Designed miniproteins, single chains, continued (2). Designs and how they scored, part 16

Each design is a single chain, and the fold is of that chain. pLDDT is the mean over its residues in the fold that is shown.

## One batch from the design tools (miniprotein)

Design m4557
Fold by ESMFold2-Fast:
Structure m4557 (fold): chain A 93 residues (1-93)
Amino acid sequence: GDRRDGGAAGGRALRAAKEGRFEEAREGLERALEAARAGAGAGGGGAGIAAIVAAERGDFESARLGIEGARAGAEAGGEGAGALAEEAERLLE
């Protein structure tokens, strides 16, 4: 297809966060959150994982954005996204 979904945005954000590229991770998480809000639940899982990686790396702004995306994805029907958001929140404490 010629459309990007929230899963692709979340995956890119995760890779950027793992490499310490926090601005790129934040942009990817913003895209994943937008997709999750539009009902694309696949974005929530990627956002949640990226939030965990960001939190472990000390990027708390990207972690918070990923938590929001994971929660929005869970509401859109993405199972497990809420659990990823809770794990990321625990790492911020």
Scores: mean pLDDT 69

Design m4559
Fold by ESMFold2-Fast:
Structure m4559 (fold): chain A 55 residues (1-55)
Amino acid sequence: MSREEAIEVARKAPSRQGAAAAVYVAEGYSPKEAADLAGVSEEVARGARALLEQN
């Protein structure tokens, strides 16, 4: 997935932490690692990955 797609998903995130999780997932981190880095639940990070894979 592209950085451009990751930025668009992050822009649509309801929180800054959710946006950070989307960016980490796009950089190649697992949902678990992205969640830990962004300070959100793994569920939020999985949601971000699903949106990136659909776009």
Scores: mean pLDDT 69

Design m4560
Fold by ESMFold2-Fast:
Structure m4560 (fold): chain A 67 residues (1-67)
Amino acid sequence: SIEEARELLLKAGLSEEQAERVIRLLEAGRHDQAGALLVNAGLSAEEAQALVREVTRLLREHREKEE
């Protein structure tokens, strides 16, 4: 869900504003920009890639449950 995606980003050390921006970028299909934001927020490239993958999965599950 979107809430789970937000919580995951906050647990990774992002602010609420940064988490919201990452979610918006991923919903828009801008995975590279979301990854860059995560790296700029202090994550390694590997951590950013893993987090983009997991958040994208949670956002997909949210869309399927809204059907």
Scores: mean pLDDT 80

Design m4561
Fold by ESMFold2-Fast:
Structure m4561 (fold): chain A 85 residues (1-85)
Amino acid sequence: GDNKIIDELEELVEQAKELGDTIAAKLLEQAIDLLKNNASALELDIQLGLLGIGLGLSKLVGDTEGAVLLSKAIDLLEQYLESRS
């Protein structure tokens, strides 16, 4: 349910803030905001694209911890979108 994915994403936001990864934290907070506002599958798919860009940038600069958090968020959103199909 939406509450469970929101709770899991909020944990990832907390971890991103502990790491000082402001970009990952903001991208995750945007995903949470979309879920709380009952965003369309298209809006969530666009957010997945933005998370993917963030993941690519984290890998490029060697931010392994940020990459792990963004990968987890992508997996959670992909599973959520599949559950809506």
Scores: mean pLDDT 84

Design m4562
Fold by ESMFold2-Fast:
Structure m4562 (fold): chain A 58 residues (1-58)
Amino acid sequence: MIDSSKLSLNELVEKAKELMDKLDEKEQEEIQNKASKESKTSEEGIELSLKLAEEKLG
């Protein structure tokens, strides 16, 4: 990707996926549901998912 701002968002998405893959399916579903309910945008949902996944992993 040539646009650095878009690159940063893609890196966040990949990082969130990596953390989510380390969690059980049930934990992943819980985080996805909470992020969807509490976020107003897809970006906010990804950021919230990342935070919740980090909390679950320690």
Scores: mean pLDDT 72

Design m4563
Fold by ESMFold2-Fast:
Structure m4563 (fold): chain A 58 residues (1-58)
Amino acid sequence: MPSKEQVEEVKKEIEKKGFENISLTELAKRLGISVEEAAQAVAEAMKELWKEEAAKEA
């Protein structure tokens, strides 16, 4: 599992660039993790962003 700090970095990248422009290889290199772990971090970041958006309207 990626760390909470890695997930937060990925959330910021998604918010800045959009999920379509996220490079798993670039994230893996920047965070010092595997591409597979970067993919998990993106999945967790998307899940957290979805929860945050739903909570703002609740």
Scores: mean pLDDT 76

Design m4564
Fold by ESMFold2-Fast:
Structure m4564 (fold): chain A 59 residues (1-59)
Amino acid sequence: SLDEQRRLAEEIARAASAVPGVTAEVKEVDGKPLVFVRADTDESLEAAVRAIQAVVDAR
């Protein structure tokens, strides 16, 4: 459901933004939640990807 997708997107954004130098935001596009991630460095981006994978793998 869209509510489940939004909860997952919010959880992903929260995990990513917990990484120093990473900003994550959930936006609704065509009625669907999407996560937008920005990282200051490649190291921060790699850490954010690992954090996101941990959230997805826990499901």
Scores: mean pLDDT 83

Design m4565
Fold by ESMFold2-Fast:
Structure m4565 (fold): chain A 116 residues (1-116)
Amino acid sequence: ADAAEAAEILAEVQERARAALAELRRLDPGLPEAVVAAFESAAAEPGSAATVYAILAQRVLNLRAGDADRPAEAPVPRELLAAAARGDAAALREAKAVADENVARFEAELAARAAA
C-alpha cells in the first residue's frame, strides 16, 4: 500500500540523514551539540527528514571539497521537498534520489581525483 511505501522511504531518508550528520560531525568535530541535537530532532520528524538529508548531504560534500560555502550544483527542488514534507511518497522518493545522486557524483569525482 502507498502508506507502507511512504513509511519505508521515510525510514531510508531518516537513516541517510543520520548517516550524513555522523559524517558531518566527523568532518567538523567543533560542531556545537545544540546544532547536532537540532539536526537529530529535525531528521526524526517526517515533515523535515528529506530537507535535513538534502542540507546535511550537501554540507558534507562541501566540507570534503574544502569549500564550506559552495552552492549546490544540482539542488533538490523546494517544491519537491515541500511535497515530501506533506507525505507524498513519490516526492519523498524523488527528493531522496536527487540527494543520493549528488553524493554518488561527488564520490565518483573524488575517486577520479585520487586515481590521477
Scores: mean pLDDT 81

Design m4566
Fold by ESMFold2-Fast:
Structure m4566 (fold): chain A 75 residues (1-75)
Amino acid sequence: MAYAVLISGLSKEEAEELAKELRAQGYTAQVLNSGEYKVLVTGLSKEEAEALAKELRAQGYEATVMSIRDALASL
């Protein structure tokens, strides 16, 4: 099953910078704006999503692991 990581609580600049950095690392990352800026990373395995979310949380980001179905429902 495909998984996703959603990073929330970002400014526009922080979201654009983070998405660019994640894309440079080979991730499929996109900036979302629904009244607040978020970054969605898709195309991950469960293990990859959990590892990425743990790393981002260690850096102070609010990162949530979800299935791709739940990620699409949250948009």
Scores: mean pLDDT 81

Design m4567
Fold by ESMFold2-Fast:
Structure m4567 (fold): chain A 69 residues (1-69)
Amino acid sequence: SPEQQKLLLEMMKGVAELTAGTLKRLNDVDLAEEQLEKLIEQAKKILSPELTKEFEEYVERLKEELKSE
């Protein structure tokens, strides 16, 4: 359902943010980027194309935040 797809997107965004934040604190930006790419590949398998694009755009913003410091 659309409601289930939106909930799944929000859960995946939460996992991405936690992953990026945790690995940034550990000073492992390369591993953070690798794990975020794996989440994008998982999103492509389980989300609609529209929600996959929204998730990819969200992850790209997280990657820029990782590189800003």
Scores: mean pLDDT 84

Design m4568
Fold by ESMFold2-Fast:
Structure m4568 (fold): chain A 65 residues (1-65)
Amino acid sequence: ATAEQIAAGRAVYETRMLASHGPLGVAGPTGPDLTGAVAAGEAFGAELVRLGLSPEEVRNLLAYL
């Protein structure tokens, strides 16, 4: 992943997911741990698109996590 994709993914995470999933997706106060989901890759990406994230936002988010 590029540094620009990581920075863009961080912005997506901070605006949409930080409160639910905590820093770096490692079990937030209100949401599930994303560590295993990130390791699953494609299945997690498909779910994020279904939830309304663009493919570019998903790609950048996965680069950050």
Scores: mean pLDDT 59

Design m4569
Fold by ESMFold2-Fast:
Structure m4569 (fold): chain A 78 residues (1-78)
Amino acid sequence: MEELKEHLIKALKNMGVDEETAEKIADYIVEKYGDDLEGIAKAMRAVRLLLQGKSPEEAAKASGIPLEDVKELEKILR
């Protein structure tokens, strides 16, 4: 779990997310999808789309994760 979280933090920082926000995003993703690698990949895609300026609705549709989960990720990114 901790190694997975560190990998997500590094990926988020490479996308331009600051360290404290990256840690919060990684914690949320691991807690919600930590046993589902496909879910983690989709959640990371949603974060990338939000960082590119896509709406939560567009990010949810393109990533395949629930809109409610994308909205929580958007809250953490703000």
Scores: mean pLDDT 83

Design m4570
Fold by ESMFold2-Fast:
Structure m4570 (fold): chain A 94 residues (1-94)
Amino acid sequence: MKEEAIKTLEKVRDELAKAADEAEQRGHWDSVIAATLAIIALSIAINDVKRGGDPKEALREAAKILRRAAELSTDPDVAEVFRKGAEELEKLAE
């Protein structure tokens, strides 16, 4: 679980970074900010799991952040990455 949680959080973080770069080119600055803050939150969650935190709790909290970020993002590609990331983290946290 721990290794799978870290790998999945890192994957979602990397997907958000790519989506944020594309959103910046489109001028969707609100989505770039949302993605940047989510990337910081995911990095904190990864570090917590590495330090012996509960992987399922980290996944659930990260998913909640991504769900909220999706609601606030105007860029549809960034919002979709937030939604898919949240779903993947929620499924792993079962």
Scores: mean pLDDT 85

Design m4571
Fold by ESMFold2-Fast:
Structure m4571 (fold): chain A 92 residues (1-92)
Amino acid sequence: MERLFEEIRRYLEIEGVPEEEIERLLELARRVYERLAPRYDEVLLSAALLRAFTNISLPDIDKILGPEAEKIPVETIERLTAEVRRLARELS
């Protein structure tokens, strides 16, 4: 869990997002994670959160999360990413 939020921060910093906005997005990502963690596999949920909150590419997600993430179909990641984005809007 902590490594996921550290990676989200790292990508947001690379993207030039201001610190105040990074803290807001990380808090939001933690709330989304807490709501979805009981329902979804950790690797799938981590991939969807990275994809939803950053401009990270799918190959770079695989580098962070390892071979288990490569096995997940892109369509599955994109569906959960859409759910993450929807829930993030509701929690904002």
Scores: mean pLDDT 84

Design m4572
Fold by ESMFold2-Fast:
Structure m4572 (fold): chain A 62 residues (1-62)
Amino acid sequence: SMAEKEKKIKESLESAKKVLASGDPVQIRVALKELEEMLKETTNPEIKKELEELIAEIKAKL
């Protein structure tokens, strides 16, 4: 269960980075919402930090 959650988060992080590189504001907004939901579901401090950093980067580019 934890390994599956970590895998999903890592896949979503990689997907979100690609979306951010695309510059599509609609896709970026969808990715932002998904990352914020994952942040609410995780208690792992390392994953939390990675999610918070990416969310901040995305918000800075919107």
Scores: mean pLDDT 78

Design m4573
Fold by ESMFold2-Fast:
Structure m4573 (fold): chain A 78 residues (1-78)
Amino acid sequence: LSLAQQRAIELAEAAIELSEDEEVKELARKILEEAPSMDDEQARAAAVRLMTEVGRKESDETFQRIVDEFSLRANALL
């Protein structure tokens, strides 16, 4: 998997784990399934879309928890 695909997967996993909104979790599950078949632009676009929905749907506290978890996971992908 490319770095872009791995980052999209890690963001999706963080959102599935920490999100309180079922539509956010559904989008994250779809991205998790599709990411291995995405090119780098599609993977980056999917991550942006998921982060946008997290920001729109979640509380500030849940948004920050997802961002922090994703940052920890993404750092491991160095």
Scores: mean pLDDT 85

Design m4574
Fold by ESMFold2-Fast:
Structure m4574 (fold): chain A 71 residues (1-71)
Amino acid sequence: LSEAELAEARAAFAAAAPAELVYRLEAADALLAAGVNPEDTAKVRAMLEEAIAARPEAEVAAARAEAEKLL
């Protein structure tokens, strides 16, 4: 991932709904477990964690419950 792509991803995550952030975080965790692009995936995961931490806790909890139901 280029610095420009990382900046674009960071901006997208800042605007994203909690459900999308939780889904992307679980996808990033799965990619890390599979060894897919570990350095870039870890950077994206860190940005997702920061974006999630900025959201209301109740909305994040609801999104996590929905994601668990789908997985």
Scores: mean pLDDT 76

Design m4575
Fold by ESMFold2-Fast:
Structure m4575 (fold): chain A 97 residues (1-97)
Amino acid sequence: SGTAEALLAAGYRRIREAKRELREEIERNPELSLEEVRERAERRRREILAWLEAEARAAGLSEAQRAAILAEVEELLDTAEEELLKYHEELRRRVAE
């Protein structure tokens, strides 16, 4: 278990926290459009990736290690966004009934 694994674990935690916070925001604001939810998700994605890149550079990870970590976190962010958008659609469907 090296620095790269620790950074991935921290990235996973930040994604889970951002997803939880965005879900709570959607629940508090049922008038949020799909576009507004995408915009909020994109902002959180940029913040997490920027943080992760800065931490990886500060830790002295190689270019290959940084690329691998960023790619894995980007895939997790893509999955989290898909799940968030499905959740938003499901909530809107329930409220419309």
Scores: mean pLDDT 86

Design m4576
Fold by ESMFold2-Fast:
Structure m4576 (fold): chain A 77 residues (1-77)
Amino acid sequence: SRADVVEEARRVLAFLERHADTLSVEQMKQAALDVIARAEAVLGRTPEFEAFRAQIEAARTREEVLAILREFIAWVE
């Protein structure tokens, strides 16, 4: 469900925030892309999913990945 997608994404965000100093940007991007892919599998493909994936792929810093993932969660809610 949408609520389950939001809850999973929030748990992943919390994990990434706690481990930001130890994870690489690429590891954080992969985790964010995996969350988006699982959400798309449940909710269906829309242009917004493509936009969020493109934003994550273009991100250069851990802070950018976290900010985009927060925007994704807010959009799914």
Scores: mean pLDDT 86

Design m4577
Fold by ESMFold2-Fast:
Structure m4577 (fold): chain A 86 residues (1-86)
Amino acid sequence: MIDEAEVLAALGRMYRALGRKLAEQGKLEEAYELYLKAAELFREAGDLEGAAEALRLAAEALRKLGKEEEARELEEEARRLEEEAR
């Protein structure tokens, strides 16, 4: 049987890892988009902690791009997901 949640979580981890590599290379726009995809996949998998982590990484990329307000919104979303996971 294919466990859809496990497949989605695995894809989320792959997108997060690729995003981290792109962010280290200074490709912040691409990293941000990959982190958002990872957060979506983790959320669909029911991994709210993974989704929150991915959103925080996306917020860090936004801050490096000078988008402080958008970064704050993502951090607040991540905090809410962490509270839901507890």
Scores: mean pLDDT 85

Design m4578
Fold by ESMFold2-Fast:
Structure m4578 (fold): chain A 60 residues (1-60)
Amino acid sequence: SMEKKIEEEVEEALLMMQATVAWKAGDYEGAIKYYEKLLERRPEDEELRKRLEEAREKAA
C-alpha cells in the first residue's frame, strides 16, 4: 500500500540520519550498524556499500 512505501522511506531517512550522526561523533561502529541496515534495504546501492567500507576502515 502507499502507506507502507511512505513508512519505508521514513525509516530509510531516519537510518541515514542516525548513520550521519554516529559518523560525525566518531562512532564508526554505530555508523556501520546503520549502514548495514540501509544496505539490507538497498543491496545494490554502490555508494552505500562504499560508505560502509569506509566506516569499517575507520573503526579498525
Scores: mean pLDDT 82

Design m4579
Fold by ESMFold2-Fast:
Structure m4579 (fold): chain A 85 residues (1-85)
Amino acid sequence: MLVKNADDAIEIADELYKRGDYLTAGRLYNEAGRSYALAGDYEKAIEAYEKSIEAYEKAIEKDPSNETARKNLEETKKRLETVKE
């Protein structure tokens, strides 16, 4: 199925988010969003990018000096903007 790998990534990211591994969860949500966008499923892409943004914001709350989380948050926000056409 076209979106199966993205769905699996969402499930793994949800579990990581519950464990407080926000940075890794944010990365997997972002990867899922990109996969959905490539498949033309923009509604799922938007949802995945919004979850990625939330996860990176939680990572920054936990460690405000985390430059990786800040950079990834900014990149994911730009990707979200491109799929909201």
Scores: mean pLDDT 83

Design m4580
Fold by ESMFold2-Fast:
Structure m4580 (fold): chain A 71 residues (1-71)
Amino acid sequence: QEQLDVDVGIALLEIAYAVSKIAIDNGADPKEELEWFRRVADRIVETVGNHPEVRAKAEELLKELEEYAKK
């Protein structure tokens, strides 16, 4: 169960990350997309049981998205 929750959490985070990047590429406000990703990532982490691996992935992707938004 826990491994499935981790795998699902990571997959959902990667989908959210891809959605945010595509939105920014198409002219969305980077600030609004970063706030959206933070909210969605927090919800995913909580929903799958606050696993450390999922939290680490959320933090990694948020940092990557912040760097991407600077371009």
Scores: mean pLDDT 83

Design m4581
Fold by ESMFold2-Fast:
Structure m4581 (fold): chain A 77 residues (1-77)
Amino acid sequence: MAKEHFEKGKEAFRAGNFEEAAKHYEKALELDPNYVEAWGYLAGAYEELGNLEKAREAYQKALELDQSMSVTKAMLE
């Protein structure tokens, strides 16, 4: 289930394993591409890895899916 992969991604992120976290978030999004939180966390993992282009793409996808989240828009400033 998408949520299970998302939870594994969060554990990897907390452990500082950003590459592993990104892979778990990618799997969650393969199962549920509308999982806004997974897009946000994936962007964070890519930023930690220095992959700014992929981070930007993930943030853009999160914004497209949840246009009402003003706090998400503020984070991208």
Scores: mean pLDDT 77

Design m4582
Fold by ESMFold2-Fast:
Structure m4582 (fold): chain A 72 residues (1-72)
Amino acid sequence: SSMQQKVQALAMQTMNEAQKLIDNGELSQEQVDKLVEEFGKRLREAGVPEEEIERLVENLRKTLNDWLEQSK
């Protein structure tokens, strides 16, 4: 569906932004929190149901926290 494609595109965009921060040595807990908050906001603006937003946000937060831990 167009919504699934939109969700995937938003997730990829956020992960690409996190990767740029890693490449620049700038990834921090503050940046992870900001990226996750912005991702959730964009999903809500796209009309994604709250239950689905919670699941997607949790999955992205886990991924970015793992990336942050490995970058230390």
Scores: mean pLDDT 84

Design m4583
Fold by ESMFold2-Fast:
Structure m4583 (fold): chain A 73 residues (1-73)
Amino acid sequence: AAEHYRQAAENALKLGEAYFKKGDYETAARYYIGASRLYEKAGDTEMAKEARQKAAIAYEKAGNTDLSEEAKK
């Protein structure tokens, strides 16, 4: 179960990175938030925090400072 959540989180993280590279920061942030939630379900608190930081950066680049600050929590 936890391993399946980790694999899903890794896939979401890769999709987020692909959209971030294309400049679609809003979509990238959504995938990073999804990855963070999946890493939390997998018990991987460190990777969940990293994914939240990536989401915060993506929201910041998208011009959404409020969601950027919320993602850091």
Scores: mean pLDDT 81

Design m4584
Fold by ESMFold2-Fast:
Formats: structure tokens, C-alpha cells, sequence
Structure m4584 (fold): chain A 59 residues (1-59)
């Protein structure tokens, strides 16, 4: 998948979401049509949904 980085700290607010810190590297696994992406944390290996507006895609 594509790499992305968090643009801000995001606390976990539901069981489906992933908590992360600003600058954390994520792998985009799936892009959902509702503005959420399924991602995996590079540091922890955890997967979850995040709003795509909280991410910056990197090459």
C-alpha cells in the first residue's frame, strides 16, 4: 500500500479507529468511499480506520 504520515495527534474514539501521533508513519491498506481509510501503523502493526483528512500521503 501507499505510505502516509499523520498530520496531527489522533486519539482513539471508537473500536474501529486507530490512535496515532503527529508524524507517525502509516501504510494505506484500503481507501473507503466515506472519507475513511483502513491503515496499518508502521511502528505498532495495529490496523484501523482513520479520516483521510488526518493523513498526508507520501511517495
Amino acid sequence: GRRAVAVADLPKTSEDELAFREGEELIVLEELPDGYWKVQSVSTGETGLVPKSALRVVA
Scores: mean pLDDT 76

Design m4585
Fold by ESMFold2-Fast:
Formats: sequence, C-alpha cells, structure tokens
Structure m4585 (fold): chain A 59 residues (1-59)
Amino acid sequence: SLKDIFEEVKKKFPDAEEDTISKLAFGIYNIEVHGADLRTAALGAGVSESAIRKALSKL
C-alpha cells in the first residue's frame, strides 16, 4: 500500500522532510502498483528521477 511504501522510505531516509518522503512514496507507488515509468512517476510526484532511483536502490 502507499502507507507501507511511505514507512519504508521514511525508515531509509530518517532525516528527510515528511513532504519529501511523501513525494518519493507516491512516485514509487505509481511505479510498483500502476506500472508508471520512472520519468512519469517523477514528474507526477514533483521529484527528480535520480531521487526515485536512489530511494528504490535502498528499499
């Protein structure tokens, strides 16, 4: 679920702001659950593709 992804991202990036964690979780959720490509997910979440890649590499 989106909540589970949020908690996982928060655990891996404990010093990040909650807004940043929420955006990363939303992007990752759209990739994993809805099959969004990295670019579309990043644009929709308001984060960089590299930020999502870094988050995915630590999950």
Scores: mean pLDDT 84

Design m4586
Fold by ESMFold2-Fast:
Structure m4586 (fold): chain A 121 residues (1-121)
Amino acid sequence: SMDAKEKALEYALQGQALYGAGRYEEAVEYFKKAIELDPDYAYAWYNLGNALYELGKYEEAVEYYEKSIKLAPNSITAALALLNLGDALEKLGKTEEAEKYRKEGRALLKQKAKSGVNLIN
């Protein structure tokens, strides 16, 4: 419902504030509340991955970045999630796979930037 999506946004904003304050465990709790109310909220899955990455929980971060990408595969959020997925994979020693996803993320980000410019000429 709209009310659930609005509440999910409020929880995600609180999670972002906690993340910015370095309160990563509390940020995880609020991002989980956001995705419970709006499981299609790709940006909340991405931010949950970021908070877990900061906590050194790289395998969990990978899982949630992959979820974010799957929900919105042709988005700026997916491009950012691909870059951070690469960083998490590198922390896990998966260097070749990490480079592959970072290249995909950079290509998608460049494509999104170029598409905006070409439309407004």
Scores: mean pLDDT 90

Design m4587
Fold by ESMFold2-Fast:
Structure m4587 (fold): chain A 71 residues (1-71)
Amino acid sequence: MEENLKSIEEAVKWAKENLPKEAAELVEKAAELYKKALEAKAAGDLEKAKKLHEEAGKLLKEAEKIYKEAA
């Protein structure tokens, strides 16, 4: 779990250094939702974990759209 959280934090750092600010901000929000999803899964709330994971995925798609249009 903690090793997975560290990977998420490293992804956020990479995004801040390599993506437009708007896209990096969406990646940060997605990372927070992934962290909450992992916490919900650890607590046994699989329904909440799934919903949070799906919301994070939507934010990542929005970030991809922004950086693609900025290029």
Scores: mean pLDDT 77

Design m4588
Fold by ESMFold2-Fast:
Structure m4588 (fold): chain A 89 residues (1-89)
Amino acid sequence: METPVNKGLKLFKEKKYEEAVEYFKKALEEDPDFEDAYILLGLALEKLEKYEEAIEVYEEFLEKFPDSEYVPWAKKKIEELKEKLKKKE
């Protein structure tokens, strides 16, 4: 059987971002310590322009995985998305 994260990745590549978000959320329900699923969920939310939700996902990632190699990347993403929200007002 295809795992939720693999199904989400397939949907993401097909530009079915709303469906990809649902499967990445399922992946995190099954394994809340799945680091890559947080990154993929945030990226899918960014594609949907759900910047506030993407920021929340990246902030949760930073809280759960403070020593991850993706920490500098996630911090930069949060700053970029906050600037996008400020400019869309």
Scores: mean pLDDT 84

Design m4589
Fold by ESMFold2-Fast:
Structure m4589 (fold): chain A 69 residues (1-69)
Amino acid sequence: MTLREVLRAMARAAGAAVSPEQRKKFEEVAGIEDPEEGMRKLAEVIKSLPPEERQRALDAIAAELQRLH
């Protein structure tokens, strides 16, 4: 699995766990071709989330990463 595929999987998992407004930000991250840029943008989006949505996004990412291993 490529780093870009892992980034897209994380972004989609997080997007599914948050509100529709915040989901759009994760869809933008999933569209980034450069994995380094995508990882920076993913971190920025997570930091911008309300605490409850941030926790859900992080939990969803952790679960998806566990599934990919």
Scores: mean pLDDT 82

Design m4590
Fold by ESMFold2-Fast:
Structure m4590 (fold): chain A 61 residues (1-61)
Amino acid sequence: SSLVAKAIAYTLLAVSYELEGNFKEAADAYRKAAEYFRQSGDTELAENWEKKAEELEKKAK
């Protein structure tokens, strides 16, 4: 579905930001990916990416 495609795109963007050490933008992108996974019915993957975003937000402060 288009929602899954958006979720994957944001996940790849988030990984790129994380690799650069840009933890705030990485966390934002992981949260967007999680929202699209949740809308597509993949609640487990959404929760995993939300948890990842929370950890990165702690690093970004």
Scores: mean pLDDT 87

Design m4591
Fold by ESMFold2-Fast:
Structure m4591 (fold): chain A 68 residues (1-68)
Amino acid sequence: APVLRATFASEEQVQAGLRAVAATPGVRVLHAHYDPETLTLTLVAADEASADRAAAALEAAGGTVERV
């Protein structure tokens, strides 16, 4: 399953990123982990289409997204 790591500058951007992913149709997330010390979200997507859409939503919210 594709894994995304998104790093943010603020807690507000993290919340915006989570809302953006939740609002994006066709995204299936199998697992999500948040590290508040580093403002980093790790998402395990069900498929590549979900990963691509989630990455776009997180980047739109100000996240720096990488595949891991």
Scores: mean pLDDT 85

Design m4592
Fold by ESMFold2-Fast:
Structure m4592 (fold): chain A 80 residues (1-80)
Amino acid sequence: KEELGERIKELEERIERLRKSAETMGSQEALKLVEEAEEYVRKAREALAQGDLEKAREYIEKAEEYIKRAVQVLAEKAEK
């Protein structure tokens, strides 16, 4: 219950920071991955509000995966 809400809030904060990095570095690929993570976080909040804890966890995991991919894309771009 509270754990899932805290995870969603942490993801929202990570997504905001990551979005600023993607915009600063001009990475359209990373920005698209960040936008997908934002959509899954929104779906996770909706599922949590409806009491669907299993779907909330699935959407959180999807958002985490897209964040991880966006971080990797930005790291690769930073090498140049």
Scores: mean pLDDT 82

Design m4593
Fold by ESMFold2-Fast:
Structure m4593 (fold): chain A 55 residues (1-55)
Amino acid sequence: SSVKEKMKEFEERVKELVKQLEKLKEEGAPQSVLDELQQKINAEVLELDLAISEL
């Protein structure tokens, strides 16, 4: 089903962004870069929540 596939894609995208954040943190990236990536993660999570609410 299309809805299930999209939910899985959102979940995987969020997981990938979290992994990127951890990697950048390990590499000593600037706080501004870490904060920007965290904002992207928060936006993806909000989008997923809205998608679930539409069902």
Scores: mean pLDDT 79

